# Designs tried in a protein design run: designed miniproteins, single chains, continued (2). Part 95

Each design is a single chain, and the fold is of that chain. pLDDT is the mean over its residues in the fold that is shown.

## One batch from the design tools (miniprotein)

Design m7288
Fold by ESMFold2-Fast:
Structure m7288 (fold): chain A 79 residues (1-79)
Amino acid sequence: SLADQLRAALAAGDYATAAALLEQLIREGRFEEAREVLGLPADAPDVELYERLAQLYIQAGDYARAAEVGRRARELFGA
């Protein structure tokens, strides 16, 4: 599953793959699975998933994608 692949990427320190997989979970509306894999509370607001995604892109050295994620979060949540 995407969630299992994300867990494996995070365990391996493969932040580029982890960011791409988390972005796919978010795109598919699979927020509950994303929260569980990231160790977030079940009631964590959706904006925290976007914050974690931006952090993964920063860890991967992809600052342009991190900025794009921040822009999308502002559009969706007014953050």
Scores: mean pLDDT 87

Design m7289
Fold by ESMFold2-Fast:
Structure m7289 (fold): chain A 63 residues (1-63)
Amino acid sequence: IEIPSSAELRELARALGVSPSTVRTLVRALAAGHSINEIARLLGVSPLAALRLATAISEALRA
């Protein structure tokens, strides 16, 4: 399971309007198989916000 570099995480955070720490936490949680509801609780955001962030990160990492 590939975790993006710090530079890649910063670029994703800038594009999504969130902190690099938020992107790093989200990538790790997705790699570990956590559900969107678990990620939402971990980040302190709504499930809809977590789903949007997860989708955007997955698309950015896929190409």
Scores: mean pLDDT 74

Design m7290
Fold by ESMFold2-Fast:
Structure m7290 (fold): chain A 78 residues (1-78)
Amino acid sequence: SPGAEAELQRARDELENAAKEAIKVASKDPTKQKRIEELYKETQKRIDEARSDPAAAIAEAVNGLRELKKILDELKSE
């Protein structure tokens, strides 16, 4: 549906912005920057593989955002 495609695009944009912000927060930790970059690449691949099912693609984007939040919480704790 047109609404699902718009929601998927919004989820992709939110994921990209979250990844960019996470990389900035991890600017002094190259290991965590690579972990963020790999998570972002893996999430984008999963979204692309699921693109024939917008609900599944949106779920992959949401899962990627959740994992990025875990990395950010780790960065803020140490």
Scores: mean pLDDT 81

Design m7291
Fold by ESMFold2-Fast:
Structure m7291 (fold): chain A 91 residues (1-91)
Amino acid sequence: SEEVIEEAVLTARGFGLGVRAAQEVAEGKMSVEEAVERLTAAIREEGDPVFAEAALAGLRYMARHEAKTHPEKAAKIEEMLRAVEEAVAAL
């Protein structure tokens, strides 16, 4: 159904945004604070729990990925994850 396709697209967009935000922080292109603000703003604008959960899943994926070789980068992404989880819980 169209609804299933829309949910899949929303999930992919959310996950991708979480991954990209984590990657920019891991590469030093963006601070944790700036990334949390931008990601939280995008989640608020979308207004859909599916998008929010997908974005958090993207952050969790990147934290696990970086933990294998760069635990210091993983720690920054985990800080982002906690802040975004708190912001989403307040919505």
Scores: mean pLDDT 88

Design m7292
Fold by ESMFold2-Fast:
Structure m7292 (fold): chain A 86 residues (1-86)
Amino acid sequence: DEIEKIIEKVLSPEMAKDVLELREKLRQAPSLDEVIEIVREFLEKYGIPQDEIDEVLAEVRKAPSLEEAVDIAVTRIIGLLREKEL
């Protein structure tokens, strides 16, 4: 799919693998609270500042569905990791 192609194109192979694994884990999450927890832990692992983490989590919380919450989270994470590599 398009998001998978973006991950592989814009991130290093190591980061791409981690984000693809994250996306699969998020798709299996039973609730929005679990999505938020998984996203927070992932961003903390990559050393993203707390203010940026809080901004991502705020957008994820506004999602109208779990599917959209996952897509928003993955898209924001790709942007943050790409910026950190550049």
Scores: mean pLDDT 81

Design m7293
Fold by ESMFold2-Fast:
Structure m7293 (fold): chain A 80 residues (1-80)
Amino acid sequence: MLSDEEKLKKLIEEFHQYVQEALSKATPEAQKEIEKIYKETQEKLQKVLDTEEDPKEQLEKAKEIIEEAKKKIDEIVKKS
């Protein structure tokens, strides 16, 4: 079974792949919006890693941040 730290790394990697796939399907205007969300999401994830010492709480907060970002990206791609 994966540790919480391993799950966090996998979650971040899967999000990176998700963003790359979304960018490949998006219009130039949608790509700019996706890139902005991706940058903001990376900044939020970095803040969690810097401020939260418990790997379990890091994982839970990262999940929430990534799921919110995915939802926003999906809405942008669907409208483009």
Scores: mean pLDDT 82

Design m7294
Fold by ESMFold2-Fast:
Structure m7294 (fold): chain A 63 residues (1-63)
Amino acid sequence: SMLEEKMRGEARLLLTRYAMENPESFDVEKAIKEVARELAEKYGIPFETALKLVREAYDAMPR
């Protein structure tokens, strides 16, 4: 859906920001959980749903 695509895009931007702010202390699992909490709160969706979306977004990011 368009809303899920928007959320995945926002997740990618937030994950990139977390990595850039503290590259030497970047914890991927922590960043994924923190981004998932932010999206769950912002969009009013269950944390588990947001967590799945953020993990899918991360896996699709270029390396």
Scores: mean pLDDT 80

Design m7295
Fold by ESMFold2-Fast:
Structure m7295 (fold): chain A 80 residues (1-80)
Amino acid sequence: SAELKEKVELHKEKLKEVVKLAEKYKLSYEEIKEKIRDWAETALSEGIPKEKVIELLEEAKKESKNEKIKKALEEVIKEL
């Protein structure tokens, strides 16, 4: 379970970076969705359970003050 915990922490930090860069560079809604979708697909391919990927997306949504980013996170959750 240590390996899974390390992977979850790594992918959590990667998602935070995606959100931070999206806000910094004022990315479009479609660009934000694509980056979050790519992040989610990568996390799943590396063995992170779908339930945990959704949990990380929900946490990011709760922490964001940006409505565009919240909407993009919500749409990717619905696609999983």
Scores: mean pLDDT 87

Design m7296
Fold by ESMFold2-Fast:
Structure m7296 (fold): chain A 55 residues (1-55)
Amino acid sequence: MSVHDLIEKLSLAYVNKDLETFEKYAEEIKKKIPKDSVLYKTVERMLEKARAEAA
């Protein structure tokens, strides 16, 4: 499964407010991408936002 496919699924979960699915795909992306990448930081920020908004 490519990082691109995971990003697509992550975006869908975000739009649907599916926190469980969003967290699952965010963690998978973070495992496959370098910590220094812009993508890693973006996913981390989105995860924080999603958790704050989901309550």
Scores: mean pLDDT 78

Design m7297
Fold by ESMFold2-Fast:
Structure m7297 (fold): chain A 98 residues (1-98)
Amino acid sequence: SELDRILAIEERLIPFVARQIIEAKSEEQKELLVDATLSLDSGLGAEYKKLLADDEEFQAFVEEAKERLLNAKSEEEVEEILREYLRFFREKVEKVLA
């Protein structure tokens, strides 16, 4: 499915994204990278995220994930948070599409 294709690409990019977040040169750059990563707005993922706009549980999870990412001290911590985010995103989207 298109969702599976998008999530497979995002999963493969996790180590690269984790490194960018940890190597961010300023707090402002880190926040922009985290927001961009969690938004999925830079492609086909945006349509799926739109399905979750009114999902209070998903929005709460995104806010918590953002705080965890901003406070992460290693690439491994960032990777774990991003994998949890993609799993929860998939579960929520699949429930809407069922």
Scores: mean pLDDT 82

Design m7298
Fold by ESMFold2-Fast:
Order: structure tokens, then C-alpha cells, then sequence
Structure m7298 (fold): chain A 61 residues (1-61)
């Protein structure tokens, strides 16, 4: 099964996040570019949610 998550990522981490989402077989549903961050709504396999969320958490300081 897949889960939808919302995530805010610093612009310097955008490439890493998008590559990780692709690697885990997820997809990007929404991408809104802000001043310092990009805000995502992402759909990822349930077993990969923690891995994807930890990238966003480490990025916001």
C-alpha cells in the first residue's frame, strides 16, 4: 500500500529527495516552490515512509 505525506525540504536537498522518491517507487503529487524550501505532497510505499520523512526532518534544522 501507499501513503501520502507532506514534506518541506530545503532547496539544496531537493535533488536527493526526488531521487529517493524515485528509488523507493513513489511519486510526487504536488510540488510548490517557496523562498528557501520546496513543499511536496508525495506518495510512497508504506514501508518507506520513515526513510522519506527523516530526510525532510534533517533538512529543516
Amino acid sequence: SFKRIALSVPKEKVKELEELVKEVGGRILSRIEGDKTVNYVIEVPEEKVREVVSMGGGAVL
Scores: mean pLDDT 77

Design m7299
Fold by ESMFold2-Fast:
Structure m7299 (fold): chain A 81 residues (1-81)
Amino acid sequence: MLSRAQLETILRVMEHEARELLEEARRRGNEEAIKLAEQVLETIRKGREMLAAGAPVEEILAVIEEASRLMREARKVLEEH
């Protein structure tokens, strides 16, 4: 089972990656990728709030999975454009 400290680390790493992705999307002028990257950051923010509020690990993992899905979509949009 993942610890809360591991979940915090995962969310922190994903936030850093999402910020880099957002800056790349902005440099390329890809509006769809910008919106997806912004959604990733918002999803991570919610995950961090849930972690701070003591939400179950399983619920936080679901948020991490959603953020990962959106990040994959943003990368795909950047690669195809």
Scores: mean pLDDT 85

Design m7300
Fold by ESMFold2-Fast:
Structure m7300 (fold): chain A 87 residues (1-87)
Amino acid sequence: SMRDELLAEMERLRREILELAEADPSLSPQQRKQIALLVETLYTEAREQSPLLPSVVAAVEAHLPSLPAALQPLFRRMIEIARELAA
């Protein structure tokens, strides 16, 4: 289904974000933990069709400018998918 394809894309993006964050020597452990919490929350709420998903999307968007430049397009794509799943 379209939903299954979108969730599979979110899972791929989630893995890529976590791998890039782990490999980035400029990030502190606290920054890596924050990135992991943002991506895990976004993925989990989207997968579970949570009523909190719009609030989670807004929170992730608010954090985008402070995230590493390499991760920003990946998070933007996850947000786009999450909005499609929330509609």
Scores: mean pLDDT 88

Design m7301
Fold by ESMFold2-Fast:
Structure m7301 (fold): chain A 64 residues (1-64)
Amino acid sequence: RQAEIDRLVAELRRGLDTRGGVSDEEKDAMVEAFRNALLAGKSRLQALSVAGQVLHELMEKREA
């Protein structure tokens, strides 16, 4: 289970690295939210939704 979560987290981080326009701090925050949601028993889709919302809010604050 932990190895599976670590793999999904690594895949998300790799995807963020290819996107560009995102700081390392924003990537870390999104990845941490994703990991915490998975550890709390949320589905991958629910965890990705939570993580995406965290990233969106951080990016908006930075551009505002």
Scores: mean pLDDT 77

Design m7302
Fold by ESMFold2-Fast:
Structure m7302 (fold): chain A 94 residues (1-94)
Amino acid sequence: SMVVKEFTRKVREKLEEFVKDKSITINELRKKLLEIADEFVPKIKSMDEAEEVERKVMELVDEASKHLSKDEALQLHLEVATVLQYLRLKVLER
């Protein structure tokens, strides 16, 4: 869907700022990802679409993790998983 593509694009941009550009901290990344999640909660129309977003975003995290230390990769996975759990719960609460 267009929503999944747009969400994935915005997340990729913020991951690149963290991993490639080193312009933001992990705490700033979490904040920016939560802001994206809040923007997209009303745009996600089904749980299947939310699950597709989760899959696509975790694929991006796996790619990004190849360029990080083991500890940084673990922290990134945990922080992004927390944001995706928040997104899923907010979609369910509608």
Scores: mean pLDDT 87

Design m7303
Fold by ESMFold2-Fast:
Structure m7303 (fold): chain A 61 residues (1-61)
Amino acid sequence: MEEKLVEQLVEQTKQIAEVNPPEVALQQGLEAVDSLNISEEAKEKAKEEIRRIVEEKEREE
């Protein structure tokens, strides 16, 4: 169940990154992860995935 919450959050962050600056997408994504009632390990993985997505977006444009 934690995996589904993380996937949903990652997808939302991708959508935010399409229309907002990378810094805004990163900040919103990280804050959303911290608000989830999930394990510390799952939060770490989610934050890493969010950073990766934002970095890829910055490299593209």
Scores: mean pLDDT 76

Design m7304
Fold by ESMFold2-Fast:
Structure m7304 (fold): chain A 91 residues (1-91)
Amino acid sequence: MEALSEEQKLQQELAEAEARYDRLRKEAAELIKELAPELAEELSRNPDTVYDAVLAKLEADPRMKPLADKLKEIQDLHKRIAELRKKLAEL
């Protein structure tokens, strides 16, 4: 079995992270339309702001939890993708 180069390992991790990010964004976009439609447009521009707004709503409405969980994962993945892209650019 071939050993992957550092570049190939980073490319695979980036591809997996981007695929997961895309899936979670689609799921969050559908869920936000039902739970907080006023935030749907803002989700594409400022996902961090939307996450904070959803967390505030979660205190009063536990139905917001699945949306809050997905938005947190999106935020974490966005940071991971940025770090992976930086590492690839420095190789």
Scores: mean pLDDT 79

Design m7305
Fold by ESMFold2-Fast:
Structure m7305 (fold): chain A 94 residues (1-94)
Amino acid sequence: MEEEKRRLLEEIEELRRELVRAVQDFIANLDKNKDSYSADEIRQLVIRLTALALRAIGHLIDAELYIKKGDLEKAREAIEKAREVLRELRELAK
């Protein structure tokens, strides 16, 4: 149980680092290619990025709260939901 909680917390920390990198990569790619987008396209991309980033953060917060409560099953579910949102964000960054 203690080892499992530690592994889940490490996984959450790794996902937070991945989220920061994914957001930074998205912003860098958007800035590099800004002349290829209309103002409306940039606005829509920023809205989608913000929504995905907030959803990922929400799932990671839920995961930590479930670990504190000892509900490791729900913690794993929240971590998987965060991973799914990160996959969507990376696809948006293409």
Scores: mean pLDDT 85

Design m7306
Fold by ESMFold2-Fast:
Structure m7306 (fold): chain A 92 residues (1-92)
Amino acid sequence: MAAEYAKKALELVKQGKEREAILYLNKTRDLLPQASDEERIEAAKYIAETLKEAEKQGFKRVAELSRKTLQDLVEIATGPARKAAEEALKEA
């Protein structure tokens, strides 16, 4: 369910709900080590979009947490999931 929480964080940041977005990003972070490669790839895409939206809105804490989450995912992931996280960081 890491990808679902990452998607919810994106929805919340688009609504200007920074505190709730941080809560769902932290839920995503907690689940990523146990997530499938498919979930990690999907989560990376939502986190990258969350980072872009947070930077656009000036939500520094959400942006920093999103960047850190993608960096952490690069460290723990392998193969296609690592590549997805690296590409997400490059696009942000």
Scores: mean pLDDT 86

Design m7307
Fold by ESMFold2-Fast:
Structure m7307 (fold): chain A 94 residues (1-94)
Amino acid sequence: MSDEEKKARALTYAGLFRHELEELIAQSTDPETRATLQELAALFDEIIRAIRAGAPLEEIEALLRRVRAHVEANADKLPARLRAGILAALDEVL
């Protein structure tokens, strides 16, 4: 996969998950779950901004690895389907 294809896929996935996270945050009543979802949304916002700013692939991959670490550290606080979807997308672009 080329660097440009990897960035394009990362941008698409970040946008899709950012949108899903906005809906989940709006529906969440638990403060800890809401905080975890907001932190994950902020990481996807960083990825979108970095790609739009023309950041090097190394920086984008570092942000994607931060997403992976956050998802794995907070597995019990994330919907299983969302967790599985994010990890599958990361396996395609990392």
Scores: mean pLDDT 86

Design m7308
Fold by ESMFold2-Fast:
Structure m7308 (fold): chain A 66 residues (1-66)
Amino acid sequence: SLEEKAAAIQELARSMGLTLTPEAARLLAERLAPVGFSDAVVRAELRRLSHYAVDGVITAEAVRRL
């Protein structure tokens, strides 16, 4: 489910020292659904999103920009 994928993305972000809001995680999961949820793809998108982190937090707005 998208909820399970969003939770997995949040866990991966945490392992990279990033905090991803639940809404941001859900939007990222929806965006990645057509591309696939490989660890490499998720990590690449999280690295890109890290440039838009505010106090280490990635918001839904940051996901919408990319």
Scores: mean pLDDT 81

Design m7309
Fold by ESMFold2-Fast:
Structure m7309 (fold): chain A 101 residues (1-101)
Amino acid sequence: SPRELTLTQFLLITAGSEVEIAKTLLEQGNFDWAEHNLRNASRLAVAAAERLGLPELKQRIEELTRQAVQQIQQGNVQAALAVLDQLEGELDELSRRAREQ
């Protein structure tokens, strides 16, 4: 329905904002808050993927989130940022799929 697409788009916009905040915090060395914002982004993006019936995108988001969290916990800032860039690509794909439905 039009309402489901609107709610899904709001979830994805918020998830994208959380990823951008996480990237900024990570560059500032604030690893605990970067992980917190990343986990928030993941929950919102997973909810959006579930609403759209896209299990393949849900799985990719969960895996990229796991990889990014691991890199953050190891203090590997550049590796974590690279994984977050991939996660943003999957959020863009979810947004595209939400508009096509």
Scores: mean pLDDT 89

Design m7310
Fold by ESMFold2-Fast:
Structure m7310 (fold): chain A 81 residues (1-81)
Amino acid sequence: SADEEALERALRVVGTVQAEAGAEIEALRAAGASEEELRAVALAALERAVAGLEAIAAELPTPAAEAALAEARRELEAFRA
Protein backbone atom coordinates (compact mmCIF):
# COMPACT_ATOMS: atom_id res chain seq x y z
CA SER A 1 0.00 0.00 0.00
CA ALA A 2 0.97 3.66 -0.34
CA ASP A 3 1.03 3.93 3.47
CA GLU A 4 3.45 0.97 3.76
CA GLU A 5 5.65 2.45 0.99
CA ALA A 6 5.67 5.85 2.73
CA LEU A 7 6.58 4.25 6.08
CA GLU A 8 9.42 2.24 4.48
CA ARG A 9 10.81 5.35 2.75
CA ALA A 10 10.48 7.40 5.97
CA LEU A 11 12.36 4.74 7.99
CA ARG A 12 15.14 4.68 5.34
CA VAL A 13 15.47 8.49 5.32
CA VAL A 14 15.59 8.73 9.13
CA GLY A 15 17.88 5.68 9.46
CA THR A 16 20.33 6.96 6.85
CA VAL A 17 20.47 10.46 8.37
CA GLN A 18 20.95 9.03 11.90
CA ALA A 19 23.73 6.65 10.77
CA GLU A 20 25.59 9.37 8.82
CA ALA A 21 25.24 11.99 11.58
CA GLY A 22 26.19 9.46 14.27
CA ALA A 23 29.37 8.49 12.42
CA GLU A 24 30.29 12.16 11.82
CA ILE A 25 29.69 13.09 15.49
CA GLU A 26 31.82 10.13 16.68
CA ALA A 27 34.66 11.11 14.32
CA LEU A 28 34.45 14.77 15.43
CA ARG A 29 34.48 13.78 19.13
CA ALA A 30 37.57 11.62 18.54
CA ALA A 31 39.20 14.67 16.88
CA GLY A 32 38.40 16.91 19.89
CA ALA A 33 35.58 18.94 18.31
CA SER A 34 33.65 21.43 20.44
CA GLU A 35 30.10 20.88 21.73
CA GLU A 36 29.05 23.71 19.36
CA GLU A 37 30.45 21.79 16.35
CA LEU A 38 28.69 18.58 17.49
CA ARG A 39 25.38 20.44 17.94
CA ALA A 40 25.73 21.95 14.44
CA VAL A 41 26.01 18.43 12.94
CA ALA A 42 22.97 17.24 14.94
CA LEU A 43 20.93 20.30 13.87
CA ALA A 44 21.87 19.82 10.18
CA ALA A 45 20.88 16.13 10.45
CA LEU A 46 17.44 16.99 11.91
CA GLU A 47 16.91 19.56 9.12
CA ARG A 48 17.85 16.92 6.48
CA ALA A 49 15.43 14.42 8.06
CA VAL A 50 12.57 16.96 8.00
CA ALA A 51 13.34 17.88 4.36
CA GLY A 52 13.39 14.20 3.33
CA LEU A 53 10.13 13.48 5.15
CA GLU A 54 8.48 16.58 3.58
CA ALA A 55 9.42 15.22 0.14
CA ILE A 56 7.91 11.80 1.01
CA ALA A 57 4.70 13.38 2.39
CA ALA A 58 4.36 15.50 -0.78
CA GLU A 59 4.70 12.40 -3.03
CA LEU A 60 2.81 9.96 -0.74
CA PRO A 61 0.40 12.01 1.44
CA THR A 62 -0.53 9.14 3.79
CA PRO A 63 -1.16 9.08 7.58
CA ALA A 64 2.20 7.34 8.15
CA ALA A 65 4.12 9.97 6.15
CA GLU A 66 2.33 12.85 7.89
CA ALA A 67 2.89 11.30 11.35
CA ALA A 68 6.62 10.77 10.67
CA LEU A 69 6.95 14.36 9.42
CA ALA A 70 5.08 15.78 12.45
CA GLU A 71 7.37 13.81 14.81
CA ALA A 72 10.55 14.99 13.04
CA ARG A 73 9.33 18.62 13.11
CA ARG A 74 8.58 18.30 16.85
CA GLU A 75 12.14 16.98 17.46
CA LEU A 76 13.67 19.84 15.42
CA GLU A 77 11.65 22.46 17.36
CA ALA A 78 12.64 20.87 20.71
CA PHE A 79 16.33 20.84 19.64
CA ARG A 80 16.18 24.57 18.75
CA ALA A 81 14.61 25.47 22.13
Scores: mean pLDDT 88

Design m7311
Fold by ESMFold2-Fast:
Structure m7311 (fold): chain A 79 residues (1-79)
Amino acid sequence: DKEAKEEEEKKQRAEERVQTSENGLAVAEQSKLPEVARDMAELSYQNAKENEEMGFLEEAKKSREYGEKAKALAEQFAA
């Protein structure tokens, strides 16, 4: 009952962190600015860490992948 609702809310928050990371990558791509892409990478890594600490390993992995892509864009835009 109450525990099932808390688990569902945690899962929704984990999924929202993945969605925020995906949106962050899109912002990085559109910006073409190294600083924006770095900020989006850091946001995605923070989301991944929070999901990992809560045991949502698949969601953490997805957020990390978006962070790595944003970091690669930051390096590309800085070149």
Scores: mean pLDDT 86

Design m7312
Fold by ESMFold2-Fast:
Structure m7312 (fold): chain A 65 residues (1-65)
Amino acid sequence: MTDEQKRLLLEAQMDQVVDQLRRLGQTAEADALRAQVQALIAQGRYDEAEALLQQGREYVLQLVA
């Protein structure tokens, strides 16, 4: 996978998690997650961005449990 493909995939995943958090009323958490993931992507820290998005998905699952 190229860096460009990885960036696009991470941005798509970020949008999904952020949208889910906003629908659950977690707007502050959604905004914080977006800012942090975007910063990591901008720094080329893709593995850390992936880990943060995984944490975001786990948080969404906890909210709907």
Scores: mean pLDDT 85

Design m7313
Fold by ESMFold2-Fast:
Structure m7313 (fold): chain A 86 residues (1-86)
Amino acid sequence: GAARARAAEEALRRAQEEYGERMFEADGAEITEENRPGAVQLARDIADGRLTGLVEPQTAEGKRIAAELREAGARARAEIAAARAA
């Protein structure tokens, strides 16, 4: 139902913020007030399956975190769709 879909969407937003910070830290970047919004936006773009060819993690660890985020985003989208259909 709608309430379950909203809860799943809210959980996805929190996960995207946490993954954004993890990915930036794995690439050796320090999270600052200036770059935090960019890190969150990049995580959202990755989770949504959008490829921005100009911003990609360079380290093996950053690439692994990005792959985990893509899988988490795909699962969350499927759960949101199922909750809306129910």
Scores: mean pLDDT 69

Design m7314
Fold by ESMFold2-Fast:
Order: structure tokens, then C-alpha cells, then sequence
Structure m7314 (fold): chain A 68 residues (1-68)
């Protein structure tokens, strides 16, 4: 599995942009800097999913949704 230290800057940006797009489909705005921080949290944890609370709902984000 990819760890955060294995990600180049292009991969970090791609994952962050995909996370922003996922929240945008739910009508939620996610700032790019916050998206980058969430990507770092997910990939540093070694977990397959990240739980994000936003708009009064918890969203479970699988790492495979952000990077192939």
C-alpha cells in the first residue's frame, strides 16, 4: 500500500483534488489546504478509510477513491 512518504507532490495534489470533488458532489465546499491535510492523515495512518465529519454527516473515504 502507498504510504504518505511514498507520494510525490503530483499524487498529493491529485488525491486532494479528488477529495474536494467528492465533497462537491454532496454540495459541500472543502478548501484545498484542508483536503491536503486529510490526505496526509489518511495515508500516514496506514488505514484503508478515513472518516470525515462535515455538514453534520460522517463521510467514510476509502483511499482507493483518491488514488488508484
Amino acid sequence: MLRYEDLDEAQKETAARRLQQLFATQGLELPFEEALALVEELFRSGAETLDVERGGRTYRIPRGMLLP
Scores: mean pLDDT 80

Design m7315
Fold by ESMFold2-Fast:
Structure m7315 (fold): chain A 81 residues (1-81)
Amino acid sequence: SVDALRQRITDRLARMGADVNATVGPDRSDPRFRAALIDRLRSLVRRLDRLYRRHSTSDPDVANVLRDARDLLLQAIDRLL
């Protein structure tokens, strides 16, 4: 359902926000930790893009949730670069 998807995305974004906050803390200068996190975020962006394309015509509410999540992930990547 849309509600279940929205909840899953909210939980994932909260967990990811914690990872980003940890990275911009004391270990923000560790290039290997930062690079690994960026790779994980880019992988999630690719997965969200595929899901968005699948739902863009059949379920606009689902597509909008996926697009907004992708945009937040791209903003997180920009903050880590």
Scores: mean pLDDT 72

Design m7316
Fold by ESMFold2-Fast:
Structure m7316 (fold): chain A 86 residues (1-86)
Amino acid sequence: VDESPFLKELKEKELYNFLIDYYEAIAKTASPEQQAIAYLNLGKEYDKRGEKEKAIESYEKAIQLARETGNEDLVKEAEELLEKVK
């Protein structure tokens, strides 16, 4: 709920930074399949913040890893999200 503009901004910043760090850690250390999922989620978080270039880069990484691991469903989802952010 929106208690005040200042507190809302602070909470959103803290949550955003936490989620970015979380997904980056997974992308660094997880299995290739989990790395693809982590990059997809990282792209979604960048897209929510309006960091278009970082969102595009993350979606492209997710597509590459998903193709390498044979996860065609993830490829399609990431491609749809990539087209929407462009």
Scores: mean pLDDT 76

Design m7317
Fold by ESMFold2-Fast:
Structure m7317 (fold): chain A 120 residues (1-120)
Amino acid sequence: MRAVLAALLASLSPEQRAALATLLTADESARNWSLEQQVNVVYGALRNATERPPLDPLLPPRQPLSSLSPVQLAEVLVRLVEGDLRTHGGTLSPEELAAVRALLAALRAWLAALRAAEAA
């Protein structure tokens, strides 16, 4: 599972990694998380994706995430976080659950902004 996260981060472009880092730090609850806690949220989402492949409709199994458009990447990340919350939300503390929900809201807002920019 750590190898999957490392592969994900390695497959992202510098711009995509910067965008993801910005999203993880945009919420004040998430800003109080250590880097390890932020990584663990992404890791949890990736774990859920490998157990139940929510990426299959959006991404062929061999396609690197760096090949996705920003909209496609945002859609993938929203589905990963939604899947992790559905499967593992009951194992999180109230503070962790609030922070993961805030991350999901930020990812959904980013997706909406990207779609609006494509329509303009």
Scores: mean pLDDT 55

Design m7318
Fold by ESMFold2-Fast:
Structure m7318 (fold): chain A 94 residues (1-94)
Amino acid sequence: SEAEALRKVARALVKDVPEVSEEDAVYRLALLLRYHPNKLEDIVKALSETLGVPEETVRKAIALLEKHRELVEKLIESPNLEERRRLAEEILRA
C-alpha cells in the first residue's frame, strides 16, 4: 500500500535518530520534497540510494503525499508539534 511505502521511507530517513517519531519523519520528508519540486526522478534516485529503499517504494511514498497535497501544505506550515502529528497521522491513515 502507499501508506506502507510512506512509513518505510519515513523510518529509513530517521533510522539514525531513534527518538524521532514516524509523524515527525513524514514532516521531514515533506519538507525535503517541497524544496526540490522540479526533480522527481533525481529525488527518487537520491532517496533510494541514501536510504536503501527501492525506487518504486519512494515513488509510492511521494504519490501519497501528492494525493494529500492540501494536508501536506498544512503540515509544512504548522508551527505546532501536536498539529503536525495529527496531520501526519491523517496522511498515513488515508
Scores: mean pLDDT 81

Design m7319
Fold by ESMFold2-Fast:
Structure m7319 (fold): chain A 113 residues (1-113)
Amino acid sequence: SLVEKIEEIFKNADKEIDRLLEELRQASPEEVPELIRKITDVLVNAFNEIARLAKEEGKEELAKTFQDLAELVRQMGERILKEAKSVDEAVERLRAFYDQLREKVKEIIEKLK
């Protein structure tokens, strides 16, 4: 089903993000911007893939929801990189943002069941 495909895409993205967040804990300050970009790219790619699948099944509103989430991820990643005054602030902002995204995606998936 579309729901099962969305769950699998997000599960795979979540696993990759957990790996990158562990790398982020061990990273030097110079490595942090690139790791934040990698994390945001994983999410953007996952949400764009979900949006494509939703469009193929004629679910235009669902496709738009995931396109909007991809845009939100891009914007938040850019803000963190530009506005954070320290590495610790950047990491905290990214973790808080990802926790909120994770819950929002779970709510969207639950409503599709």
Scores: mean pLDDT 87

Design m7320
Fold by ESMFold2-Fast:
Structure m7320 (fold): chain A 87 residues (1-87)
Amino acid sequence: MEELKRALEHVREAIRAVEEGDDEKAIEHLREAAKAVIKSEELSVTRATGLALRLIGIAESIRLGLMSREEAVEELRRVAREIEELI
C-alpha cells in the first residue's frame, strides 16, 4: 500500500504541475509515480507494467508536445482514480 500511495501522490503533483504550466516538473513526478507502481507488491506484474507504461506514455506525450494541458489533466485524473480504487 505504501508504494501505491506514493504513486498517487506523484500523479496528484503531476496534475498540479501541468495546471501550473510546469511540464518538466510534471514529467519528473510521472516518472517517480511509474517507479512506485513497479515497486508495488499489491499489483500483478501485468497490471503494474500496464499502469507504469501508461504513466510513462503520458510523460512522453507531454515532453513531445503531443498532448494539450487539458488532455494531460484528464488522462492523469483517470489514472489517479484507478490508483485510488486500488488503495
Scores: mean pLDDT 85

Design m7321
Fold by ESMFold2-Fast:
Structure m7321 (fold): chain A 86 residues (1-86)
Amino acid sequence: KEEVEKAIRYGVQKVGDLIDANRDAIAAASEEERQAMTDEIVEQVLKDLKEKFSPEVAKEAEPYVRMSARFYTTLVLLDAEAAARA
């Protein structure tokens, strides 16, 4: 399904870009604040996918978007921990 593949690639890239843009805020946030910010980013990307593609395509892409958000957030935290350790 060509549109689903495009939506996954678009969504994953968009999540990565948004998390990178908010890197310092995510690294400084509490666990609760970080979860809220990550959820907001995911919801923004899913809304964009529904508008750009369709609700059905967005639903197929959702697991990949959520997985990517967790992965990129983990990388931000690992980078912040490494920087703090000196």
Scores: mean pLDDT 84

Design m7322
Fold by ESMFold2-Fast:
Structure m7322 (fold): chain A 97 residues (1-97)
Amino acid sequence: KPSEEELEGEVTLALALIYSQLAINDAKKGDKEGAEKSADLTIQVAKRAAELGYRREAAEVLLYTADGLKENGFTEIAEKVEQAAREIAPEAYEELR
């Protein structure tokens, strides 16, 4: 049923969620370097998921990541992640506000 492209998109989106969780966990531990690296990976993987047709879902993952980072005091990293969400899905970003 799913095409090769649909499978790649679903797997890529799942990977973005894994890196998102790592970024938030690192932030909870106070590991700024770990949080930044995992956040950057989340952005890269989410952008790939968006290219594969999962733009709204990728933006949702990025906004969830930004909220988790901000809640744990990493506002600068959160702003970078939130900006990536706005870039990949501006309409979804405004709707999810």
Scores: mean pLDDT 86

